# Designed miniproteins, single chains, continued (5): the designs that were tried, part 46

Each design is a single chain, and the fold is of that chain. pLDDT is the mean over its residues in the fold that is shown.

## One batch from the design tools (miniprotein)

Design m17577
Fold by ESMFold2-Fast:
Structure m17577 (fold): chain A 115 residues (1-115)
Amino acid sequence: KMKEKLKELEELGKKLGEIAVPRLEEIMRGTTEAVPLSSEEVASLIGLFLRSMAQPLALLLIRLLESGEAGLSREGLEQIRRILEIATEEMDRFEYEGVPEEEVLERFRKRLEEL
């Protein structure tokens, strides 16, 4: 049922976001210089955000873009992109491969630790 499946994906996205938030905050705090983002880079981040469906990741990204206080290096941008791609891959495993939620969450934590 579409509504139930969407709610499960939203809840999984929230949990993935909670795991990713400390790492994203570390990346942003570790940057000494803010790099101006091009319109193409912004569009790419929005595309990944929409696909990840991770509400806490979305809120953190919005905060980063709105505050203007966070330094975001090219390396940090690439790490954030990679985190969003990993989140998308793990959500796809849950949705299409029937992998249990706990296995997805454990794998996501391990993959972030390897970054």
Scores: mean pLDDT 67

Design m17578
Fold by ESMFold2-Fast:
Structure m17578 (fold): chain A 79 residues (1-79)
Amino acid sequence: MDEHRRYLIREVGEERARELERLLGGEVVKLLVDAHLGNEEARRRLQELSRTSPEPVRVLIDEILRGVSLREAWDRAMA
């Protein structure tokens, strides 16, 4: 958890990291970070989650799976 949280803070800043944890929960945040870093199992689990997620969360996950940065994915999802 701590390492994934520190990675998030470096990529998106403390405020957006807190919003991501609040919106998605810690397990989904771990999956986003691991998928962004190239973990294939995390990518598959996010693809499954995306299919049943509401639009803001689905957009966020889909952008991450496309290789967009966490910051850009957040900005697109929350536009």
Scores: mean pLDDT 77

Design m17579
Fold by ESMFold2-Fast:
Structure m17579 (fold): chain A 67 residues (1-67)
Amino acid sequence: MMKVAVAVGETPEEAAEIAEKLKKEEGFDAAVAILEEQLDKAKESAKEMEEKEGVEVVFYKNGEKIA
């Protein structure tokens, strides 16, 4: 199963730094950086990918796992 991290930040730079750390340290296959305003849409897309494509998606905000 492909494992994807979604890093949520207040700025693009913050989100990108969290995404890079998650990919490097936590062994995710891919990491995506998003802004807080994109979170609801990203969660909808993640649910669809998990149900249709068998991808595991994990959300992180401020360095904490949230979903």
Scores: mean pLDDT 76

Design m17580
Fold by ESMFold2-Fast:
Structure m17580 (fold): chain A 107 residues (1-107)
Amino acid sequence: SMEEYRRRLEEEIREAMNTMRIYALKLAIEKIWSSATPEQQEELEKIKKALEAIENGDLEKAIEILRELGLPEEEVEELERLMKEDPLEAAEKMLKLIDKKLDEIEK
């Protein structure tokens, strides 16, 4: 049906947007890396692993890494809920959280 086609197209657009955000965040990490302290580089390596997990669809692993990076348990529980209900929305929210974390490291 036209509704099924539209829904599939919308999902493909959301997936493409998440893929573009992942590439942008990887570039941001490379930019920050050269001026980062050893402690910040350890955080950046964890963020890279979280991005790779999101890219591979392993959202459970991505959430676990974000917990290790200090994400509050309330936000972890919300991501676990979203992962079951709307995995594309969960991925988008995780990418926004990573973007904020990178801004904090860059400042």
Scores: mean pLDDT 86

Design m17581
Fold by ESMFold2-Fast:
Structure m17581 (fold): chain A 70 residues (1-70)
Amino acid sequence: MSPLQQLVDHLKELAEEVKKKSTDQSLIQALNDALSELEKAVEENAPLSVIQEKLRAFVDQLNKVIAASK
């Protein structure tokens, strides 16, 4: 597997753990959407700049879910 696919797999596992502690469905949906966009960009071999943009969006959504789960 490519290093980027391995990273996406680890980020999926992290997102599942974070989702278990949140009940905010809108934040969970936004996180799922951001993860799907990142996974799609990696699977389609998008330019690195696009993958970085999608990764940034995912991290921003992940932080919002973590903050809301306290």
Scores: mean pLDDT 80

Design m17582
Fold by ESMFold2-Fast:
Order: sequence, then structure tokens, then C-alpha cells
Structure m17582 (fold): chain A 65 residues (1-65)
Amino acid sequence: MQAMRDQVMAIRNQILDYNMQAGVIQSQAQRDAIMARFNAVVNAMSQDQINIIYDQMTAVQQQIA
């Protein structure tokens, strides 16, 4: 269970890193605020909600690849 939450957080962190490099996110404070909110939401989610989000993210990755 925790591994899926950790994976979702890792993917989000990677996207935020790319957005900072691209200039979309312009400050570390902005990034930290986004991550703090997302972490709180993910930790509040049930396993069923995490499974749904993971499946949706996987489907999007397949369309982008």
C-alpha cells in the first residue's frame, strides 16, 4: 500500500522538477507548497482511491509513449 503512495509522490515530484527546469514553476516555495498539498491529499486517500489514480496515470503514460 505505502509503495503505491510513494510511487505516486515520486512521479509528481519528477513532473515538478521538469516544470521548474522549464520555467513553469518559478520558485522553490511554490514547488514546496504544491508538494505539501499533494502529500496531504495522497495520505488522506484510501487504497481504492490510490488504485484508481494509479490506473488513470498508467493509461495516460501509455497514450504519451
Scores: mean pLDDT 70

Design m17583
Fold by ESMFold2-Fast:
Structure m17583 (fold): chain A 97 residues (1-97)
Amino acid sequence: MNLEAAIETAKKEFGEDPGAIYLVQATRDYNGIKKGEKLLLVLANKKLGDLGENELPAILVDPETGKFLDSGVFDTKTGELRDENGNVIAKALEKLL
């Protein structure tokens, strides 16, 4: 697991330091990652736009390389990451940072 690479990817995507890192389970296939495998989710530190009370922007990254895979809105109450169409694309397993 490469948390430093995940943080650097998040800094590029958000323009600031991340607020949290979660270990999550993928609900679909990504490049090099199969549905049901573990990914890192990196949360933005700040709420953007008109998101819900518990919602923050988040990215999915490869746990070995920190490579960007996907993005969405993470609900800290439900532990679900959703894409722009409202589909659940990852589920939280554990908060790491």
Scores: mean pLDDT 83

Design m17584
Fold by ESMFold2-Fast:
Structure m17584 (fold): chain A 72 residues (1-72)
Amino acid sequence: MERVLEAARRTLDELGVSEEQKEAALEAIRRLLEEDPLPSMARIEEALLAVGLSLQDATAVAGTVYREALKL
């Protein structure tokens, strides 16, 4: 989990997402991973869209999370 969240934080930093949106996105990702260690791309994107990320940013972060979660 920690490794996945660190990768997500790096992607959010690269995208220039606000610190407030970053923390909301990381919290949403943590909750998803606590419920399911390998959530679908669609489920991750839905959670990120719900916290206010654009579709492009949500897709980029979801890709990072899904790729890192596959290594678990």
Scores: mean pLDDT 82

Design m17585
Fold by ESMFold2-Fast:
Structure m17585 (fold): chain A 100 residues (1-100)
Amino acid sequence: SAELAELERAQARIGALFQEAVEAIENRDWAAFREKLAELRALIEELLKRGFLEPEDAERALAHLERALASKDPREAIEHLGEAYVAATGPLAERARALR
C-alpha cells in the first residue's frame, strides 16, 4: 500500500539521519550533529502532523532529541539519540507490520 511504502521510507530516513548524527558526534563535529538532529526533529514533527506517529510517541522521541542536543559529552548525546531512535522507529515498525 501507499501508506506501507511511506512508513518504510520514513523508517529508512530516520535510520540514515541517526547514522549520520552518530558519525558526526563520534568525530566531535557538534555542528553537524545539531544539524542532523534538527532534520530528525523536523521529520518526527512531519510524521506526527500526517498521523503516522501518535502524539505520545512523537513527544517521547522529541524529548530524547532535546536531551541529546543539551548533552555536553558525546557518550551522553549518543545515549539520548539512541532512545529517540527507538521511540520513533518502534511505533513506525509496528504500524508497518500491521499493514503487511
Scores: mean pLDDT 87

Design m17586
Fold by ESMFold2-Fast:
Structure m17586 (fold): chain A 61 residues (1-61)
Amino acid sequence: HMDEERRRLLAEMQELAKKINEVKERIKKSTDPEEQAKLKAEYDKLVEEFDELSRRYQALA
């Protein structure tokens, strides 16, 4: 069912959103600019993955 695909995508998006928030907190707590830069790169990757899942979710209409 399409409902199963929608539910799966929503669950993955929710988990990804949690990871994004977790990385934001790590950036805030980090005192090393190099570490912050690495965390920001990870953040950007997670946001791109979230956008991809969101696009797939919207395509299901």
Scores: mean pLDDT 82

Design m17587
Fold by ESMFold2-Fast:
Structure m17587 (fold): chain A 78 residues (1-78)
Amino acid sequence: SAAEEEKLKAMKAELEEARARLRAAAATPELTDEEIKAAVEALLRGQKILAELNKKKYEPLDEELLKKELAKVEELLA
């Protein structure tokens, strides 16, 4: 379905946005390298999950998992 593919594209865009926020946060001296590394790893895992969902023709349950992964990245950036 086109709507499902659009949701996947939106999630991918959110992951890229989180990545940009990670780069901005990396300029902040208060964040440790370990925290930044953990955020990057979470982002990469989210991207891999997104690719797998696209391959398996999207399941709503997995989309919720992606949202949690993205939220965790944003939490690490904050």
Scores: mean pLDDT 62

Design m17588
Fold by ESMFold2-Fast:
Structure m17588 (fold): chain A 89 residues (1-89)
Amino acid sequence: SFAQQRFENITNLFVAEALGALDSVAKKAIEEGKSDKEIEELLNKKLEEVIKEAVDFAKQMGWSDDQIAALVKRLNEAAEERLKKIKEE
């Protein structure tokens, strides 16, 4: 449906933004010589900020609680995979 396609498109945009933000924070922290613990703390803080912004936007768009939960789940899953790759580098 159009509504399902719109949900997927918006969710994919938030995921792309979140991953780009995490990559930028990680790159800067690594270049500044931050410890693994400091990098992890910065990445977790940035993820919380991005999730909050995405949830606030979805609420303003009138998304259901189920749709917001699905958005948050996809953001967390994508971020967990990206954070694991960053930690392994």
Scores: mean pLDDT 85

Design m17589
Fold by ESMFold2-Fast:
Structure m17589 (fold): chain A 65 residues (1-65)
Amino acid sequence: DSSAEGMAKITGLSLEQAKKLIEALQSASADEAEKAVGEILSAANEGKFEEAKKLALKALEELSK
């Protein structure tokens, strides 16, 4: 899945973790999903890849329950 592969590349997550994150984002409210994705992409766009990974792991933990 291109979205999971993209998330894994941006964040450094495993493909399995990226797939779980995408699934969690798809089941979350639009506001929660947009906030999480926006924070991750903002960090990655600023070259803060370690922060992007931390934000992705936090989102996975909070959204997957």
Scores: mean pLDDT 78

Design m17590
Fold by ESMFold2-Fast:
Structure m17590 (fold): chain A 92 residues (1-92)
Amino acid sequence: SKKEVREFAIKYTAAALLVIAAEIEERPLSPAEIETVLEAAELALKLAEKGLISPEDVEAVARVVERALELAPPEERPRLEEAVERLRRAAA
């Protein structure tokens, strides 16, 4: 569990920084950056189910995914929209 929480923290931080960089540069997210965001979301969902992170942590990830959605190419939007919905349900 401690190793999984550390992996999540690293991936979440990476995802947040990639989104911030894309926002500053006023550019769309690359496919690799979107995969990093989706990996952070999947880790958050797994850890939330195990009770290893708080609803507030899940909510923080949901906000990063929502920001990524604003920068996503049309073809990637459905995957990010599904991730937001799953995270919102897990945080409720």
Scores: mean pLDDT 89

Design m17591
Fold by ESMFold2-Fast:
Structure m17591 (fold): chain A 83 residues (1-83)
Amino acid sequence: SAEIKKLQQQLIILESQIGVLEIHKSVLNHEKAYIQSHIHLDPQAAEARLAAIDKELAEIDREIQQLKEQIEQLKKQIEELKK
């Protein structure tokens, strides 16, 4: 049905958004690892950037969790409409 097709399109969009957030998380984790291995060069700047990265990672994890919950709700709606 048109309703199922619309929900399936929304599902693809949400899955794509998670993919983008996971790439961003990977980039931040690589930066974090680099800073941790070079902390002796500027400990104060390193500490400040690590705190900022940890905050961004926590925000990304919350967004991914919310999107996963929306995906599960959409999957349930699609299954109900197929009945």
Scores: mean pLDDT 89

Design m17592
Fold by ESMFold2-Fast:
Structure m17592 (fold): chain A 106 residues (1-106)
Amino acid sequence: SLEEKIKELVDKIIERMKEAFPDDPRLNEALEAIKNGDVEKAKEIMKGYLPETLEFLIKLKEGNFTKEDILSLAERLGLDVEKFKKMSLEEAINYLIDKIKEALDS
């Protein structure tokens, strides 16, 4: 369930970024690498500059989210940080994914 949610969110963010920047071959190559699970290739393509959105996608694919990463992202997105503090790591990840997915559907 959580793995399926992560895959759906990653695919949705990648689709939106490709729509926003269709004429950026470097970005589109990095996004395809992330989609295929080749996060090291994505990091190499984007060396010297890794956008926050791509860093987020890479962390989702690697499963390397800490509680601090989630709280920092929740604060940047204007979400209820105090609510996230009370959750377990798994609950916080699930809730964050649902909130980002809702925002992308708006």
Scores: mean pLDDT 79

Design m17593
Fold by ESMFold2-Fast:
Structure m17593 (fold): chain A 91 residues (1-91)
Amino acid sequence: NPELKHFVETILEIFRYLATTPGLTAEDARRIADIFAENGFDELADLFREAARLLERLAEDPDDEEARQRLGEVLKQIQDIIESAFKAVKE
């Protein structure tokens, strides 16, 4: 499915932005979650909603080490699921 593959590639790029770009907001993560939900990726949608919640916590308290560590874990889970979904897509 070329559409799904392109979408996964786009989300991996957004994921790299989340790791390196402090300008990405909780609102952006919620929008990504909605897109994943609309495409039947409910688990990814839930994880991006959790990422949005953690980004909101970090915006309010940048020294929240627990939120920072949990965000890293959520982003890793997102990456693992996306990689698995990508491997399931055959050209």
Scores: mean pLDDT 73

Design m17594
Fold by ESMFold2-Fast:
Structure m17594 (fold): chain A 89 residues (1-89)
Amino acid sequence: MKKVSGEAGGGRAEGYAFELNGKITVVGKATSKDGKEVLAGGVANPETGIARGGASDGQNSGTGEVKATPENAAEDAARMAAIAASQVS
C-alpha cells in the first residue's frame, strides 16, 4: 500500500494505492473546485491502458478517464480522482 496524491482539472485527491487482480486502486479524499471535501477514488488498468476516477459528495458525482501506465498507475488513478472531484458541482 502506497500513499499517493494527484492534482488535475482544478481538483486535488489524496489516498492510498493498492494492487488487486492486476489493477491499481486508489481510495481517499479529494477537494472540489468549491473547496468541498468529497470521497474520491481511481482505478488504473494496465491491460486496457485506462485510468478512471470518481468522486462524490453524496449528492453530486464526477468522473474522469486518462491513459494509464504500469509505472505510474497509482499516480494516474489519483490524478483522475482529482479530475473527477473537479466535476462535483
Scores: mean pLDDT 76

Design m17595
Fold by ESMFold2-Fast:
Structure m17595 (fold): chain A 57 residues (1-57)
Amino acid sequence: MTDEQLIENAALNAVVGGGLSAREAAEIIRRHLGLRVSVREVREAVRRGTAELEAKS
């Protein structure tokens, strides 16, 4: 599994599932997964993952 997929899953869980901001999600991803991620990358991951969830729902 790629780092991008891990970031997307974590960002969706934090932002969509937890109601957290992209900034807060970036902190969780850096802390929990140890990945170097910016708030911008988290926003992009949330946008892509949310679109995928909406397409499935």
Scores: mean pLDDT 75

Design m17596
Fold by ESMFold2-Fast:
Structure m17596 (fold): chain A 70 residues (1-70)
Amino acid sequence: SMAERRARAEALLARLRSTDPAEQARAHGLAVELVSVAGREALPPLRELTAHPSPEVAAAARQLLRLAGE
């Protein structure tokens, strides 16, 4: 359902925004899953995440934006 997709996207975003190094190490997989769940609705939070202090999170966000042609 739309509500289930939204809840999953919000959970993935919370993990991507985390300061936990274990979550930051998983950033690429989490970003791929976010795009799979949210589609184009993932683009605004991915743009925000390019400024994340974790290099892994910022790099994952930039890669997914590049693959989307952004």
Scores: mean pLDDT 86

Design m17597
Fold by ESMFold2-Fast:
Structure m17597 (fold): chain A 73 residues (1-73)
Amino acid sequence: MKEELKKLFEKLIENKDDIEKAKKIFDEILDLMYKNNVPNEIIEKFKEAVKLLVDEKDEEKAKKLFEEAIEKI
């Protein structure tokens, strides 16, 4: 599960400028997190990481926040 989340987040980064693909990958990550009972705290950090990636275009901060979040799973 952690490895799958990491791969999906890398795909999200690769498709960050393609709104339709990015949204689909974002929804896939959320679905996977909900199905695996990931704590809401981790899900909130993931959403924050995506905002950093898409809105602020800060890929490095987004990756760090996401990796820190999934490490707690």
Scores: mean pLDDT 81

Design m17598
Fold by ESMFold2-Fast:
Structure m17598 (fold): chain A 75 residues (1-75)
Amino acid sequence: PSKEEALESLALAVAGIFKTLPVTVDDLPVLERLGKELPKSKEVIDAIETAKKNAEKQGNKEAAKALQELLEKLK
């Protein structure tokens, strides 16, 4: 597959993870690295925004901050 197809598949996988699992502090280094490689897709952005709202609602300030920084890199 092309680089574009591989990146889209990765973006969809990451979006699925953010929708199904709560983000924790242990995920922050992974999120920071992914921020450099993730494509600026609507689906990925929406999933990260949803994960950020969930982190804020749970009082996880560090996860919410990391997700906000990831969104800023994508926007």
Scores: mean pLDDT 65

Design m17599
Fold by ESMFold2-Fast:
Structure m17599 (fold): chain A 85 residues (1-85)
Amino acid sequence: LEEKLKEYEELVQEADRLAQQGGDALKQGDYKKAYDLLQQAADKVYQAKKVVQEADLPESVKQQLIAQLTRAYDVAKAYADKIAA
């Protein structure tokens, strides 16, 4: 459990870092870099969601965390898709 929680924390932190870098790239007009970074952020959120599903946590806690992660994933993907359009 402790190893999975640490993995979850590291994935969420990395996703946040990538999303911030993607936002900065968008601000600078570097759409190619922004798209790549936001896609990587979405992938890290997806991995964090998988870790939560596999963790020995109460189902109610899993559902709450998964819902939050799903919203974060959808936002990152929507921004990436908008850049690609």
Scores: mean pLDDT 79

Design m17600
Fold by ESMFold2-Fast:
Structure m17600 (fold): chain A 77 residues (1-77)
Amino acid sequence: SKEELLKRIDELIERAKKVYEEAVKNGDQETAEIAKKHIETLERLKKMAEETDDPVLLDFIRSTVDRLEKIIDELEK
């Protein structure tokens, strides 16, 4: 559902923010920059999802969110 998608995006934004904060504390500028870009992308995807009822666009957003989740999972290791 759209509600589940929006909840997933919010959870990923919070996870990416934690990655960013940890990277900044550790002086890991590369990971901090990657996390920052992913936060910005997730916030954009959230806005797109909120503004659309098009199932094709929502499926595209879900696919993109799935890819970003995998990257965030790797950054958390």
Scores: mean pLDDT 88

Design m17601
Fold by ESMFold2-Fast:
Structure m17601 (fold): chain A 68 residues (1-68)
Amino acid sequence: MSPEEVIAEAERLLADPSASADELLAAGRRVLDTHAAQRDQLSEEEALRMVRVGMELMLRAQELRRAA
């Protein structure tokens, strides 16, 4: 999966009000795993975008736990 594709999926989940905390956490881990696997192919700017997206997924999962 390309970094752009992973980012697009993450943004879709962040916009989805039915997404569970577990789904967001799993997606966040996949973003970080993709970042690690693609590290040699990513520019520093691309790598930072991946990290930012992963962090947003983790923060959203945390907010869902507060709302529950």
Scores: mean pLDDT 76

Design m17602
Fold by ESMFold2-Fast:
Structure m17602 (fold): chain A 78 residues (1-78)
Amino acid sequence: MSVEEAARHLLERLRTEDFAGTVVEVDGRRYLVFASRNGDKVVLTAIDVETGEVLPRVELPLPVSLEELREALERMLS
């Protein structure tokens, strides 16, 4: 799944659920990405599937737009 597809999927799920996860593929690497609601913010976490490396988490204030989520994922996974 591309970063844009992942952002759209996560945003859609977060409309009805407090937690969502998906797999994002960047440059042939796969990342397991989680988004969770925590009060007035959404917390993004990512794990490199091949190495098990946990990337630094990103927090975004709610409400969050598709563009904001996509840009956050791009920066996180770059």
Scores: mean pLDDT 82

Design m17603
Fold by ESMFold2-Fast:
Structure m17603 (fold): chain A 91 residues (1-91)
Amino acid sequence: SKLEEIKRLIALVLRAIGAVLDGDKEALEKSLQEVGDLTVRLAKKLGDDDAAKRAQELRDKGLEAVKKGDLDAALEQVKELARLGFELLDK
């Protein structure tokens, strides 16, 4: 349901924030992959190819930031992905 997808996006953002506070690169990477995959699926379900491409680009930027040890930059990409996901769910 739409409410369950909203709850999942919120939970993924909270996990990502916790991972940054703990310095947990693996947990942050997993949250980033999961929020990215969810947002891409939502965009594809709506036939929004531009949003799907943007979600993939944001995920890839976040994963690159994690590899460089820039956890704050990676968290910013998680927030941008979740914002896009909420916008898609509001349609």
Scores: mean pLDDT 88

Design m17604
Fold by ESMFold2-Fast:
Structure m17604 (fold): chain A 55 residues (1-55)
Amino acid sequence: SLEEELEKLEKEAKELEKKGVLALSRGDTQTGQEYAAKSKELGKKIKELKEKLEK
């Protein structure tokens, strides 16, 4: 279902955010930016799915 897909994507986005923050805290700016970019892409998909669920 869309609800299950949304939940899975939100979990993945949270995990990427944690990895990005951890990388940045270690001075690993390139890795941190890569995780931030991946999290942003998932955020776009999450927003699209939320719009479909609201209709």
Scores: mean pLDDT 81

Design m17605
Fold by ESMFold2-Fast:
Structure m17605 (fold): chain A 80 residues (1-80)
Amino acid sequence: SEEEFKKKIDEIVEKGLEDIRAAVQAGASPAEILAILQKTVKEIIDLVKKYNASKEEVDYANQKIQELVAETRRLLAEAA
């Protein structure tokens, strides 16, 4: 279902952001933080493939990826 798909995407994004925030607070390198971002993006892409996601579901996932990337960049800038 679309609702189940979106819920799973949201859960992956929330977990990824928690991990990114924790890494930033711990003083992790930009490379380590970007590795967490890459892992989270891969999990989203893998879910899209697993569900044979519709265009609308792919668009939602892409929006969430863009939000995740933007927030990660913001956190990295604030930590500098």
Scores: mean pLDDT 88

Design m17606
Fold by ESMFold2-Fast:
Structure m17606 (fold): chain A 51 residues (1-51)
Amino acid sequence: GSAVGATVVATVQDPLTGQTYALASNGQLAKFDAPVAVGATVTDPVAVLPL
């Protein structure tokens, strides 16, 4: 299933790139160009990575 529409359960920001990695409630890792808060709904990630 898509990570879009899932809830963010954890985030890590890469200090070198400024990109945020967010773990969605469906178990997928999503990458964003901007900060994302825990508890937010995943919308328009720049990439979705398999874990």
Scores: mean pLDDT 71

Design m17607
Fold by ESMFold2-Fast:
Structure m17607 (fold): chain A 82 residues (1-82)
Amino acid sequence: SLEEVLENLIKLLEEAKTLPKDIQEFLGRVALRTVKALLKLAGVDDETIEEITKRMEKAIEDGNVDEFIKVLKEALELIREK
């Protein structure tokens, strides 16, 4: 399910806190592309997807894994609340 994929992605990013920063950035960018696709498949509106992806991009630029995980959890709630 879309929820299960996103839950596993959140777990992966939590584990990524122990990894080198270049690996964290790489995984963050892969996660961003994955989340964008999942939100589109879930029928989330384009404006909400744009706001979520912009926040994720900023978190990657800032090296803020905690903020990135927080945004992933918000994306999961969007999929669940349909």
Scores: mean pLDDT 84

Design m17608
Fold by ESMFold2-Fast:
Structure m17608 (fold): chain A 81 residues (1-81)
Amino acid sequence: PPAPLRLEAPDEVKVGEPLTVTVSGHAGPVTIRVYDEEGNLVAEKTTTDGTATLTLERPGTYAIVASDGVTSAAKRVKVTP
């Protein structure tokens, strides 16, 4: 079976601190989307090397979704004050 796309991000980050997302096993460019607890898209970034750095300015629980157009992976991150 093919290896699944792997998404790595910290479990917790502080407001204003850089949040680095690393994706491995991707088939091409990766689109990273960040959703708040209400499902609103708050950030979007495309990376060709599988690494993206984002900064979140509001506390809360966010969902990070990475997709390469073939497979996807998701992780929740808690943002603290």
Scores: mean pLDDT 80

Design m17609
Fold by ESMFold2-Fast:
Structure m17609 (fold): chain A 79 residues (1-79)
Amino acid sequence: MFELLGMEFVEEDGKEVLKLTIKHTKSTGMGSIGFKKGDSLKDVLPEIVKQYPELSDYVLAKSFTIRGGQSRTIELVKK
């Protein structure tokens, strides 16, 4: 469902923030998919956690929505 385009670790206000740039690869005609602040990365992007199991403790810093074909950067923080 999602393709990982970029991954960056930054420090914001003394705390590590993981920034992932993702693309929703699903075909058009389906609406938006939404995720809530606090959702676990393993539930949001399970394929990325399979490649990087150390990221399983990360949760969404902000709620977001993404449409089919759209790319966006999401922010995650360690639980």
Scores: mean pLDDT 76

Design m17610
Fold by ESMFold2-Fast:
Structure m17610 (fold): chain A 76 residues (1-76)
Amino acid sequence: SLQEKKKLVADYLKKQLPGVLPDSVIEEIVDNIFTNKTLDLPGSPFSKIPDSWLKDPQLIADKLLAYLRKLFHIPE
C-alpha cells in the first residue's frame, strides 16, 4: 500500500540519519514525494519523480538518503 511504502522510506531514513531531522519533518518529506511526486528543496534531483521510482520504495529511500547526506554535509 502507499502508506506501507511511505513508512518503509521514513523508517529507513530515521535509522540512517538519527538526530539529523525531526521524525515529523522526515515523514513530511516522504509524504510530499509519494503524494505530490516532487521535492522542491535546494539542489534536489526530485523536481519531478517518475512513477517507476514510486514503485520501488528502496530506490526512493537510497536516492533521498544520498540527497539528504549532501544537503546536511554528512559523510557517506
Scores: mean pLDDT 76

Design m17611
Fold by ESMFold2-Fast:
Structure m17611 (fold): chain A 77 residues (1-77)
Amino acid sequence: MEAERQALLERLRALADEALARAAELEARGDLAGARLELDVTLGLLRIVLGVARVIGDEELAEEIEAIIDAFEARAA
């Protein structure tokens, strides 16, 4: 159970980091709309996974995902 949770959290962090790097590349090329779309889609996906964690009652997983979202939003601003 814990190994599966850890793998999911590591994948979500990687997804967030990849999206931020991709958005930075798009901004450097002058594609501000593409950069915003990349960030918005990734944030939407993170929020869906957070919603699932809350529905299944995994409060620890939900708190870890909220931390990932908070860090992502802070860096995307």
Scores: mean pLDDT 85

Design m17612
Fold by ESMFold2-Fast:
Structure m17612 (fold): chain A 64 residues (1-64)
Amino acid sequence: MEAELRKLGASDEQVALALAALEAVRAGDHAAFMAYAQRLQELGLPREARELVDREARRIQAER
């Protein structure tokens, strides 16, 4: 995940926030996930990196 996000142009800060967002999904904390996702959008996370995070979030949800 981290290496893939960096290849898609995400900064180290954006990678850390994306991982925190996915951890919020695992914890079932929708409010925290939305806050991290909004912050990533504000920081200009590249579209393909955002799509990767969205796909991983859906995968985590489906595993419940």
Scores: mean pLDDT 82

